# Designed miniproteins, single chains, continued (3), part 88

Each design is a single chain, and the fold is of that chain. pLDDT is the mean over its residues in the fold that is shown.

## One batch from the design tools (miniprotein)

Design m11245
Fold by ESMFold2-Fast:
Structure m11245 (fold): chain A 95 residues (1-95)
Amino acid sequence: SEEARRLLEGLIESLEKAIEAVKNGDKKTALRYAIAAQILGVALSLVAPELQEEVDRINKLVKEAIDAIDNGDYDTAIKKFEEARKLAREALERL
């Protein structure tokens, strides 16, 4: 659906901005975009229930990335956001 596509595009953009913020050492901005990604994921699961499994995996990866940021493990945070972004892109391709 058009709504699911827009939410996935927003989710991908939020994850890309979170990755950039982590690479720049901007913890506050990275956390803001991570939270935005979580909100978009919840909205996506309501609009496209068939993507629930993908949303759950993305949400888990985003939570792991947030935890890594809080522990100062920025390399792990970037990898988790990149994995979440890959899943979101794969979901977008299936629409």
Scores: mean pLDDT 91

Design m11246
Fold by ESMFold2-Fast:
Order: C-alpha cells, then sequence, then structure tokens
Structure m11246 (fold): chain A 67 residues (1-67)
C-alpha cells in the first residue's frame, strides 16, 4: 500500500525543513515507522547544516496519509 509521508522540522533559529515522500508499506504502522525514521534523519540533517545540536529543534511534525 502507498502512503504520503510529510515531515516538517523547525529549529530555534527559525530554520525549517519540509520533506514529502511516497513510501510503500504493508500497513499504517509500518508507514508510521518509516515516517519516524525520515523525521529523525531530517532533524539531524537540518541541525548539521545549521551547525546546531539536535536539541535546538523546537518542533517536529509528521503526517502520514494513505493513498
Amino acid sequence: MKYRVTVSVTLANGARLRRTEIVEAENEKEAQEMADSLARKATQELADRAGVPVSAVTDVEVLVEKL
């Protein structure tokens, strides 16, 4: 089954990253696990690029939609 995963990450300095991916998963739980993985990766990538620790992340929003 296909799911649309949207991740939005915001840092304390106002920097934001939003990513949307279509993933194939057997069920919604698996899609959520993939979304959580993407969220952690996006959070780390934004923190690294901004030169701040991951603790500077103020907001992480994850949306999973069945297609």
Scores: mean pLDDT 80

Design m11247
Fold by ESMFold2-Fast:
Structure m11247 (fold): chain A 113 residues (1-113)
Amino acid sequence: MTKKEKLIEVLERLLDELSRIFAEIDRATGGKLPEEVRLRLARILTELSRVIDKAKTMSYEEAAKEAIELLRRVLEFLDELIKKSTDPAFQEGLRRAKEAVERALKEIEEILK
């Protein structure tokens, strides 16, 4: 497997994990998640999908840079939501999402070596 194929595989697994986690958050909160938050979570999935598609046509180094930049922004956003939320189920789901993103970021940084 090439470094580029490994990168795409990591990102595709993360997209699947985040999709599942966000669906679990929506279910656990009884669909009461604020619309602004729901739209921002959906945007994360859309942006990750876009980076995966771009990665297929970019150099490995450019694709990795774009992915790392996106994942770092996602981590900052998830940290902000965790600090602002008062719902324990929402906080727990966001922590799981953060852990998934952190694992993907470490795998990408390891592939870069």
Scores: mean pLDDT 84

Design m11248
Fold by ESMFold2-Fast:
Structure m11248 (fold): chain A 55 residues (1-55)
Amino acid sequence: SEVLELARELAQRGLEKLAKELVHRLLVDPSLEAELLEEAKRTLATLGPVVNPAM
């Protein structure tokens, strides 16, 4: 939740790329609880579709 709050704060300040990176780091954690995972996915959706970092 703290990570998602920080990500939302970053997005509100125009640091949307950093917010997406933060949410992505959370999403790759397989031990993340289902409720927090859903919240992270929802947060990412509000920031726009994820772009793979393939240059």
Scores: mean pLDDT 71

Design m11249
Fold by ESMFold2-Fast:
Structure m11249 (fold): chain A 68 residues (1-68)
Amino acid sequence: MPSEEQLELEIQASLHIMAATIARKQGDLKEAAEHYRLAAEYFEKVGTEEDREIAEELRREAERLEAE
């Protein structure tokens, strides 16, 4: 089981993913990209292989939105 600190980091990452999804649906692609990058930073701080893979996907999504 992750530590309480790691769990809090994952919760923060999830909140940013939700914010990014809302921003994207509203057409605010720049705000969505910023939230995806913040979520990726939180997942990287957790440091598991699974969380690192999620962080990479989130960074790619942010890049895709900024290329719009």
Scores: mean pLDDT 81

Design m11250
Fold by ESMFold2-Fast:
Structure m11250 (fold): chain A 112 residues (1-112)
Amino acid sequence: MKYIDFDKLVEVAREALEGIEKATSDEEKKQVLREFFRKLAELVSDLTDEQIDAILKAAEEAGSPVARLLAYGAKAKRFGPDEVVKSLTDEEIEQLVADLRAVVAGYEDARA
């Protein structure tokens, strides 16, 4: 990733996974997801629209999990974290958790 701190992306993903695993209620899970999308939006907000587009194109070659997480960051920047959380189905939450695990595992494999 040329324009994004990938170490920060992995850190944010790891924090979200840990938070979801520790959550004992749907409201706690939603709070974890709101904070996750807020941090993703902040990470993406430091970039120009052109840089975001370039990252999304590059992420498509690196695998769809990274592209989907960055797309959530862009949506949270545009619509706010609460609106993104409200729009998620149970199936989308399961896919998001799988994408978080894939990003963390991919980082560990690449830097082992």
Scores: mean pLDDT 73

Design m11251
Fold by ESMFold2-Fast:
Structure m11251 (fold): chain A 90 residues (1-90)
Amino acid sequence: PEYKSPADLVRANMTSKTFIESEKLLKEGKTEEAAELAKKAEEETKELEKKAENWDEKEKKELEEEDKKIQEELKKLAEEKAKEREKEAA
């Protein structure tokens, strides 16, 4: 991954976190809560992106560390889903 602006990191982090939380809610059958979470997260993301234009190097480093952790979680979820598909295909 190339260099990202603080705003790019905010959107990436919020999108990934929202996806992970939505998957958990959907697994529990909380479809309405998942939909509300997604809508609220998009609004919060837009606000944070605007604030991120004024953030300094400290906030950017924190976002970069968070992004790395989130990407690792997404990779694990993708691998688990891929294994389920392979098992289905026999």
Scores: mean pLDDT 75

Design m11252
Fold by ESMFold2-Fast:
Structure m11252 (fold): chain A 55 residues (1-55)
Amino acid sequence: SVEERIKKVAEEIQKVSDELMAKIDAGELTPEDAAEYISRLKELAKELFKLQKEK
């Protein structure tokens, strides 16, 4: 269902966000890592909005 896909995308966004926060807290975040995380979150957010419009 659309609801199940929305849930999975939201869980992936949370996972990526948690990983990003862990790198920041550890002082290990590079500009390249930051760009990669932003790109991944942007893709996931677009997918989430697309799925929400299918309701």
Scores: mean pLDDT 81

Design m11253
Fold by ESMFold2-Fast:
Structure m11253 (fold): chain A 66 residues (1-66)
Amino acid sequence: MTVITAEFPSAEQARAAAREIGSLPGTRARLVGPTRVVAEVEDNATRATAAALLAIGHGGVAKVES
């Protein structure tokens, strides 16, 4: 299981990122505060990469921990 934490410049970007990341199979995304998203990703490097790229695409700074 991989944990991705992403910090966003706005609450709107954080909400958009959480929705898209949470729509990925085997991924749970939640808001932690107004501008932070935490995503838990099941055993798949491609899926973890996709979640991180979605966070970056929404203007977030992503940190990946396994």
Scores: mean pLDDT 79

Design m11254
Fold by ESMFold2-Fast:
Structure m11254 (fold): chain A 68 residues (1-68)
Amino acid sequence: MEERLRKESELSLLQARRSILKRYKLEPTEEDVRDLERLARLARELGEEELAKEAEEELRRAREELEK
């Protein structure tokens, strides 16, 4: 239970960071890409399928922005 609660807390924090980035239309950084990768993995582990798909899509876009 402790490990699951830690993952859920981290998921919530990563969701908050993602929401700020998206809402204020900030340029993604390498740290944001790592946060999105972790968010997608944690969401899948916790069964949050829709969140995982959204995070994966945003991750793809963030990687494209960093390549330019």
Scores: mean pLDDT 75

Design m11256
Fold by ESMFold2-Fast:
Structure m11256 (fold): chain A 62 residues (1-62)
Amino acid sequence: APLPSDEEIKADLYEMIASLYERVGDKEKAIEYYQKALELYEKVPGSKERIDYLKKRIEELK
């Protein structure tokens, strides 16, 4: 099976951090980390569905 890229792993971690901030009600930090994850996923081929999901999530938090 193919291994995830370093950028994909970092993006997954930023998405997890963003999700945790969202759960504690820190919308500003959640948006910041979702945006960091999105920037990294844009460099990862095949990430369109996740990019679309993150863009929608950021919009919902604004």
Scores: mean pLDDT 82

Design m11257
Fold by ESMFold2-Fast:
Parts: sequence; structure tokens; C-alpha cells
Structure m11257 (fold): chain A 69 residues (1-69)
Amino acid sequence: SMLVLELASLEAAGFGHLLVGDGEKAAEYFEKAAELAEAAGDEELARTYRERAELARKEGEEIASKILG
């Protein structure tokens, strides 16, 4: 389905940015995934993506703090 492919693409982009330490950009992709899930009527999936976006920001901040001081 188109929704599954779009969500997979957004998740891949989000994790890709997270792996290079860009938590803010990763969070943007997870937020887009949440918007798409919500538009599709899946509120539970949307909440999961929003939680992942917040975690990505926190992880990015922790990485930056350790590397940059």
C-alpha cells in the first residue's frame, strides 16, 4: 500500500539522520510520519511516531553534548 511505503520511507530517512547524530532532522521525519498516520486515522501509530520524534531530539542532544562538550 502507498501508506506503508511512505511511512517506510519517512522512517528510513529519520533513522538515517539519527545515525549521523542529527536528532532534530530525524525528529522532523518522525513528525511527518505521525502526520501521515493521523491523516490515515491511526491515532495510536501517530502517537508512537511523536514519541519517537521526542526521543530522537533527546538522543541528538545527548550525542552533541558528548562530542561538542
Scores: mean pLDDT 80

Design m11258
Fold by ESMFold2-Fast:
Structure m11258 (fold): chain A 70 residues (1-70)
Amino acid sequence: SAEELARERKERVNKTAADSNRWGAEQLREKGRKIAQELLKESEDAARKAFEEYKRIVDDLEKNAALNEA
């Protein structure tokens, strides 16, 4: 289902972020774009929803990284 797909993609993004905690926000954004492009090949609608959720996660990570560096 769409909910299962969204959950799987969210976990994938979170795992990628955890593995790549050393990367700067710019690198995380670039990796996210590649993930979004991959999802687009599977399903346009699913990719749109997954990308919105991914954007939220990336925004949180960027904010947290900025606060940790401050």
Scores: mean pLDDT 69

Design m11259
Fold by ESMFold2-Fast:
Structure m11259 (fold): chain A 66 residues (1-66)
Amino acid sequence: MKKKVYYGISADPEEAQKTVDEAEKKVKSGEIKELIVAGSRFDTPEAKEAIERLKKINEEVKKKLE
């Protein structure tokens, strides 16, 4: 069955940015070929921005899978 990679986005802006940067790096290196699922328990602007960046990364992953 298809693997998914899960990322929890922290309320801490530095941790949120680190999570997104790590995910982007792994997608570019080809380490992540599966869909990324991201969520946060916190409604901070930084967490929303991190989730939006991960959605763009998912669009690139989908393009490679199809």
Scores: mean pLDDT 70

Design m11260
Fold by ESMFold2-Fast:
Structure m11260 (fold): chain A 100 residues (1-100)
Amino acid sequence: SEAEELLEKGREYAKEGKYEEARELLERALELARERGDRVLEARVLAELGKLYAAEGKYEEARRLYEEALALAEEVGDGQLVLEVGTELGLMLLKEHLLS
């Protein structure tokens, strides 16, 4: 889908350090996922936005995004996604603690 393509492109731009371009792509992917009621894709996009904010050192914003993604993954019963998002949140919290 267009939303999945935007998610993949957003991930690639984030890896390249193109954070503003990555954010624009991921925010568009989020809008499309929400419009379509694709709750699994919504959770994945929220987690990637959380990862992006964490990479920028915006840990409070990242935490909120990861917590929203985790809640959504739990609501849809996707155990794999719960584990993936929970792991990313845990790694972000560890990084925040080590930089304190």
Scores: mean pLDDT 87

Design m11261
Fold by ESMFold2-Fast:
Structure m11261 (fold): chain A 68 residues (1-68)
Amino acid sequence: SERERLIATLRRVAQIAAETLSDEQLLELHARVESLAGRPIEEQLRGVLEELRRLGLEEGAAIVEETL
C-alpha cells in the first residue's frame, strides 16, 4: 500500500538522519513531516525530499527520490 511505502521510506530516512543530523535538525525534520500529515502521500514525500535537501542530507533525499 502507499501508506506502507511512506512508512518504510520515513523509517529508512529516520535511521540515516539520527546518525547524521543534530537534535535541532531532527526536530526541524520531524516538524516538517508532521506539517505534511493528511496530505496525499506523493505530496508528503516531495515535502520531505525538499526538507532533506535543505538540511543537506543527500543520502536521505536519494531514498525519498527512489520511492517517488
Scores: mean pLDDT 84

Design m11262
Fold by ESMFold2-Fast:
Structure m11262 (fold): chain A 60 residues (1-60)
Amino acid sequence: AALGRALLMRELGLSEEQAEEVVRLAAVHSPEETARIVSRRFGLSLELARGAAEAARLLS
């Protein structure tokens, strides 16, 4: 959803493309798996990646 993407951009400093990828990953993966993928792909700490995964899941 557009709201979820906007929140990820605002809170975590992600680009629109990165926020869209996080939302897409959260739709098909567990929060922990999403956090690992996001951390690896975007160079975020696991703490920030976990926050991104949780936010995306709550907004989908």
Scores: mean pLDDT 74

Design m11264
Fold by ESMFold2-Fast:
Order: structure tokens, then sequence, then C-alpha cells
Structure m11264 (fold): chain A 96 residues (1-96)
């Protein structure tokens, strides 16, 4: 259902936000400017995903097609943010 999918995406968003914040603290501590830039890009993607999920929850005027498009867009943004986290993690691991 749409409610179950929204709940799963919200949980994934919160998990990724915590991951990006942990990695940002490490990247800043190490002075890794490239990792910081990658992680800040990931944070911007998460903020856009949060906006789309909020619209899905609050805007009752959205058609079924508009709801599906926003849901898919949010999923793509979460995947992209996961990619930013993965790239930054791999970069930071090479410095350990």
Amino acid sequence: SMEEELERLRRRLEELERELERLLEEARRLGDEAAVRELEAGRRLLEEARRLLRELEEDRSLSEEEQVRRLLRAQVLLLAASGSALLARRRLERRR
C-alpha cells in the first residue's frame, strides 16, 4: 500500500541521514574536502526526497499518477544519496 511504502521510505531516509552525518563528521575530522563535497551532495538529495515524501503525506489534491511519480522520484533520490554515502565511505576507508 501507499502508506506502507511511505513508511519504508521514511525509515530509509532517517537511516541514510544518520549515516551521512556520521560520515560527514569523519570526513571533516580528516580534512577530506572531496568526501565532504560528496556527502553534502547526498544531504541535498535527502532534503529533496523529504520534500517529496511530505507532499505525498500532506497534499490530498494529488492524482494517483502524481502520487506514483513523486514516490518514484523519492526512491531515485534515496538511491542517489546511498551512492554518495558509498563513495564517501570507500574513500574514507582507503585512508584508514
Scores: mean pLDDT 87

Design m11265
Fold by ESMFold2-Fast:
Structure m11265 (fold): chain A 61 residues (1-61)
Amino acid sequence: MSAETREALVADARAFIERVSALFGLTTPEGRRILADYLLREAREAGDEAAVAALERAMAE
């Protein structure tokens, strides 16, 4: 994956987490973290290393 695509994926991951958190009423930092941890687990189980890296970076910010 190119650096440009990787940065876009990280931005999309962050926007997705925030959007889904708001949609389901997970408006606290704790709720958003729980959702992010769930998505990270799914990505790890799927073996999608690019998604794992993007989600870890999105969560670290």
Scores: mean pLDDT 70

Design m11266
Fold by ESMFold2-Fast:
Structure m11266 (fold): chain A 72 residues (1-72)
Amino acid sequence: ALEEAERLVEEAREAVLAGDKERAAELIRQAGELVGASPLDTALAVRAALEATPENAERTAEGIKRLLRQSA
């Protein structure tokens, strides 16, 4: 579950780089559901994806992975 969630976070990073923040947010929501993250942690991760830019996409993805690992 965690490994698949991290794959979804990497796909979300690629979506941010492509300019598709809506897809990135959806992928992050799926990752949160997959690891059983709290509604708050999932919302924080989704917000981070929506606020991400191509310049900070890698750093944001690392932060989301850390947040989801703590929730798993």
Scores: mean pLDDT 81

Design m11267
Fold by ESMFold2-Fast:
Structure m11267 (fold): chain A 113 residues (1-113)
Amino acid sequence: MEEVVEEVRKMAEKAPPEIKFLLDTLINALQAIEKAPVEDRPEAAIQAVTAIGDRFIALAEKKGHPEIAEEVRKLRDEAIAKFRQATSKEEVDEVIRDFVKKLIELVEKLMEA
């Protein structure tokens, strides 16, 4: 998980202020999930992914990129479904890594657009 947080931090340093704010919020959420009891982590992760996903969808729509907003919506919904099926810490961590990796790709796409 430290590697995932470091990757988000590096992207935040290069991002414009509105995207940096969302990435900083994601870092705080990831740290909160790590501190949560193992049994509470799927719900904490669902809440974090929903909150950051909704804010990124709103930002992409505001910037005139509904196609990116739709990709974020699908990523959010897929992650939520996977967290609901997760039965172990390792499965939750795997879903978080996949979500963050794909979110960073969408952040780069939005910054290039």
Scores: mean pLDDT 83

Design m11268
Fold by ESMFold2-Fast:
Structure m11268 (fold): chain A 59 residues (1-59)
Amino acid sequence: MIKRLEEYSDEEREKLIKAVKEARNLTVEQRLEIAKKYGITPEQFDLAEGELLRREEAA
């Protein structure tokens, strides 16, 4: 991974997580299109999704 999730500001991280949360009910193709629209790589999208799931499980 080129850039770790922790290297983002809290503001950028929350924005990314929000985008992933909204895209979670979409197909893989639609998710990739959203990631591209927000200027994030598929790998970064996966990292944000993993973080969101971790937060939900820990709550």
Scores: mean pLDDT 68

Design m11269
Fold by ESMFold2-Fast:
Structure m11269 (fold): chain A 99 residues (1-99)
Amino acid sequence: MEEELDREIRIALGLIYLGIGNVDFEKGNYEAAAESYEKAIELLEGIDPKLQADAYVNLGEAYKKLGELEKARSYFQKALELDPNNERAKKLLEEIEKE
């Protein structure tokens, strides 16, 4: 159906932007990585909460690298709201709350 095609396209594009963000993150381009992760979050909204949660974790890690610890904390919390079993988000939230 047309709705399923839109869903699959949005998931594919979301994964592409997650990949672009990961490449920029590995290069130390944290601002560019954050922009790509934000685009992935938009594409995955209402479609795949677990992938959207992973995008929020990656966005939080990018902001942590930029020294924006309160933004990072809020994004890890959003990831846990979408996927309460996200072990990466739990660990990163615990680590940042000790700062």
Scores: mean pLDDT 86

Design m11270
Fold by ESMFold2-Fast:
Structure m11270 (fold): chain A 60 residues (1-60)
Amino acid sequence: TEELLKTLMRTVESLIREGNVEEAIEIGDAFLEHLLAQGKISQEEAEAMRKEIERLAAAA
């Protein structure tokens, strides 16, 4: 699942760069919730990734 998280972050970064900040956050949150529900990531990993997405959004 490390590759899935890496792909998610690349997608989020791309959307933020394009000015689609709200869409990047929504897609990121939805995907992390999906992975968490499937047991593919931990709650701690989901929280860390969400904070990183928020940081990238704030920097844009």
Scores: mean pLDDT 79

Design m11271
Fold by ESMFold2-Fast:
Structure m11271 (fold): chain A 92 residues (1-92)
Amino acid sequence: MRERLERAVELQEEINAEAEKAAEKAKTEEELRKLVEEYADKLAEKLETELGARLVGRTLSVTNGATPSISGTLTFEWDGETFTVSVSVTLK
């Protein structure tokens, strides 16, 4: 369990770094939404294929303010336990 959680965190950090870099080119909230969905899908695929985690929930949230951000939260199950990971990007 612990090693699988550590790997899930590493994958989350890697995907979030890639998503934030891609977000530097985004100019609209719709472009950020598409990026979050794309990178959330990539993270889900890596967790399912590499760690055997099963996706059981997905939520998208938008924070409005001086610096708009979009976050995708994914809920997974493995071995009867649940955990969450997220992908977050901010408009430049």
Scores: mean pLDDT 79

Design m11272
Fold by ESMFold2-Fast:
Structure m11272 (fold): chain A 79 residues (1-79)
Amino acid sequence: DLLEEAEKKMEPYAKEIEEILKKAKEKGLDVSELEKIAKEAIAKAGEAIEKGDVEKAVETLKEALKEVKELYEKLEKEA
């Protein structure tokens, strides 16, 4: 099952993104850009899975996690 394999490999990165979004919401930060990055990453990862490229799907989430972390730190400092 390609989807199951991809989900297992993507799960650590997806969970960390979800945790950052939750923390940002709890702090009352503007999460609009964070949610946009997460949604775009999920869409791109889905396209990669449809093409059978699990590795690209995982890399897409890794890149999104890095962007989410950097933006979260910036928003937290500017709040």
Scores: mean pLDDT 81

Design m11273
Fold by ESMFold2-Fast:
Structure m11273 (fold): chain A 58 residues (1-58)
Amino acid sequence: MTEFEIKLKKAYEEGKKYVDFGRVTGGQRGQIVNDVNKLGINAKLELGPGGEVRVVFT
């Protein structure tokens, strides 16, 4: 289980609207997408101008 998966699952179970991961690499972004899909969570990725990633639960 990745740190991204743990953080996503905890936030979703706590009823949060989003999770901020900050600036991540392209590989880390791919891992976040995979972890969202693995958890079966309906979410969108928002990208900041500096490469920041936010996962918004829909």
Scores: mean pLDDT 82

Design m11274
Fold by ESMFold2-Fast:
Structure m11274 (fold): chain A 104 residues (1-104)
Amino acid sequence: NPEEEELKAKEKELIEKAIEGLQKYGEWSEEEARELLESRNTVLHNITEKPTPEQLEELRELTSRLVELRRKHGEERLVVVYTKDGTVDSAIEKLKELIKKLEK
């Protein structure tokens, strides 16, 4: 399906750009960023700080839960999370809000 292949290519490009942004502005390792974003089809934008090990573990848990809930609702597309203040805690809170909405 050419339309589906084109959409998947665009989603992959967004993930790669988000990985670059996390490395450049947040000082994340490529391994940490890629593991979180690529395998969980989730993009975190405008994060300008490095996560603590505890924050990274919480992000992994929340993004895994979000993927599980979205699959149950038939949603398989990229999730985009934007933070206005550039903090990891704001991304965590946004993910919690998205999960809460899907659990209703």
Scores: mean pLDDT 81

Design m11275
Fold by ESMFold2-Fast:
Structure m11275 (fold): chain A 69 residues (1-69)
Amino acid sequence: LEEKIKQLEKELEEIEKQIEELKEELERMKKEGVDERKIAVIETAIGILEAAKSFVEEQIERLKKKLEE
């Protein structure tokens, strides 16, 4: 169970890294005046990753609660 929490924490770090990379790309695209539809695609991808991050955080919290019980 402890090992599973560590694995999920690693996955959380990877998701956070992906979000940062996409946010940097989004900032660059906005500065370059890229088409709004292309910007919307990146914003959607960020939203999906943020939802995945939230899900992983909930799984970590749930497993930690089980370890304390």
Scores: mean pLDDT 81

Design m11276
Fold by ESMFold2-Fast:
Structure m11276 (fold): chain A 70 residues (1-70)
Amino acid sequence: MKEYPRLVEALNEYADSPPDRRLEAARRVGEAAAEDDVPRELVEQLAASIPDPELAQAFLDGYDDALARR
Protein backbone atom coordinates (compact mmCIF):
# COMPACT_ATOMS: atom_id res chain seq x y z
CA MET A 1 0.00 0.00 0.00
CA LYS A 2 1.48 3.35 -1.05
CA GLU A 3 1.35 6.00 1.66
CA TYR A 4 1.67 9.75 1.10
CA PRO A 5 1.91 11.09 4.69
CA ARG A 6 2.92 14.65 3.74
CA LEU A 7 0.09 14.88 1.22
CA VAL A 8 -2.46 13.58 3.77
CA GLU A 9 -1.25 16.10 6.40
CA ALA A 10 -1.45 18.99 3.90
CA LEU A 11 -4.95 17.90 2.76
CA ASN A 12 -6.14 17.95 6.39
CA GLU A 13 -4.69 21.46 6.84
CA TYR A 14 -6.40 22.54 3.58
CA ALA A 15 -9.77 21.20 4.82
CA ASP A 16 -9.35 23.11 8.12
CA SER A 17 -8.16 26.37 6.50
CA PRO A 18 -10.44 29.44 6.40
CA PRO A 19 -11.56 30.70 2.93
CA ASP A 20 -9.01 33.56 2.86
CA ARG A 21 -6.16 31.02 3.26
CA ARG A 22 -7.48 28.29 0.91
CA LEU A 23 -5.29 29.42 -2.01
CA GLU A 24 -2.12 29.22 0.12
CA ALA A 25 -3.25 25.86 1.57
CA ALA A 26 -3.80 24.49 -1.96
CA ARG A 27 -0.21 25.42 -2.88
CA ARG A 28 1.03 23.58 0.23
CA VAL A 29 -0.93 20.48 -0.81
CA GLY A 30 0.90 20.57 -4.16
CA GLU A 31 4.28 21.03 -2.44
CA ALA A 32 3.54 18.10 -0.10
CA ALA A 33 2.58 15.89 -3.08
CA ALA A 34 5.97 16.68 -4.66
CA GLU A 35 7.77 15.88 -1.36
CA ASP A 36 6.00 12.47 -1.26
CA ASP A 37 6.97 11.82 -4.93
CA VAL A 38 3.32 11.51 -5.96
CA PRO A 39 3.18 10.81 -9.74
CA ARG A 40 2.13 13.78 -11.90
CA GLU A 41 -0.81 11.76 -13.29
CA LEU A 42 -2.31 11.34 -9.79
CA VAL A 43 -1.67 15.03 -9.01
CA GLU A 44 -3.58 16.01 -12.18
CA GLN A 45 -6.46 13.70 -11.19
CA LEU A 46 -6.57 15.28 -7.71
CA ALA A 47 -6.52 18.79 -9.24
CA ALA A 48 -9.42 17.81 -11.53
CA SER A 49 -11.44 16.90 -8.39
CA ILE A 50 -11.08 20.47 -7.02
CA PRO A 51 -14.22 22.41 -8.07
CA ASP A 52 -12.53 25.85 -7.87
CA PRO A 53 -10.22 26.26 -10.91
CA GLU A 54 -8.08 28.87 -9.09
CA LEU A 55 -7.43 26.44 -6.20
CA ALA A 56 -6.79 23.58 -8.66
CA GLN A 57 -4.17 25.73 -10.45
CA ALA A 58 -2.55 26.71 -7.11
CA PHE A 59 -2.26 22.98 -6.27
CA LEU A 60 -0.56 22.26 -9.63
CA ASP A 61 1.70 25.34 -9.28
CA GLY A 62 2.77 24.24 -5.79
CA TYR A 63 3.65 20.79 -7.11
CA ASP A 64 5.62 22.14 -10.10
CA ASP A 65 7.41 24.83 -8.03
CA ALA A 66 8.49 22.25 -5.43
CA LEU A 67 9.86 19.96 -8.17
CA ALA A 68 11.78 22.92 -9.71
CA ARG A 69 13.42 23.64 -6.31
CA ARG A 70 14.98 20.12 -6.13
Scores: mean pLDDT 79

Design m11277
Fold by ESMFold2-Fast:
Structure m11277 (fold): chain A 86 residues (1-86)
Amino acid sequence: MKIVITLKNATVGQMIDAVGLAVQAELEGGKATVTVKGDTLTVTIEGASDKTVQSAIDLAKGAEKDGGKATIKQKGDTLEITIEGP
């Protein structure tokens, strides 16, 4: 499965967690790319495990608890998560 996580106006904690997911995916034999442009951090993971998918969903839930907004969309084999900070 492919995961694309887009963080806008993210907290430092949210950025650390997203980068941690990228590292986890690479250690599991997947491929991860992290890009930063202004206030936007994008993490793209290819070959995501079920554990990495669950961690990405948990990141979205955590962001909503912190007063941010999270949107999760499934498009074919790609899970798109958009997180906007408070």
Scores: mean pLDDT 81

Design m11279
Fold by ESMFold2-Fast:
Structure m11279 (fold): chain A 87 residues (1-87)
Amino acid sequence: SLLEKAGIPKSTVERFKKLAEERGLTDDEIEELAKVLIAAMKAGVPADDRTIELILKHFEPGKADELVERIKAAPTPSLTGLEEALA
């Protein structure tokens, strides 16, 4: 829902949910993860499987706001820049 409201294509939203569910995330954790993905997209990183998997690798429950702030503070984001911001 948050991803769809941000203008992300339905196919990307469905793929994101599937990848998050495969990692065993709860609905609340998926909503937190969605905030991180939206922040990455606003910073110019494409919402593809590699970006989603990278965010999932660094995601910890209750830490979404910290990751969002790191992404906002990052220089011009590439996948490498996103990886460094999340590390």
Scores: mean pLDDT 73

Design m11280
Fold by ESMFold2-Fast:
Structure m11280 (fold): chain A 67 residues (1-67)
Amino acid sequence: MVDEAEVNLSLALAAIGISKATNQPLSPELARRAIELAREAIELSEDPELRARAEEVIAELEAQLAA
């Protein structure tokens, strides 16, 4: 079974994937939720690769919220 950090990161990535598949930006509510999940993934994991990916997801979503 995947660990909790991988589940949280997968959910955040799924939100970005839906945005790209629909060609619509994420709602601020959904973007904030995805950022929260990615931050939880960082807190739960010691894997530097997973953390780096989660940080990329957070940066992309924060850029969308700031735009």
Scores: mean pLDDT 77

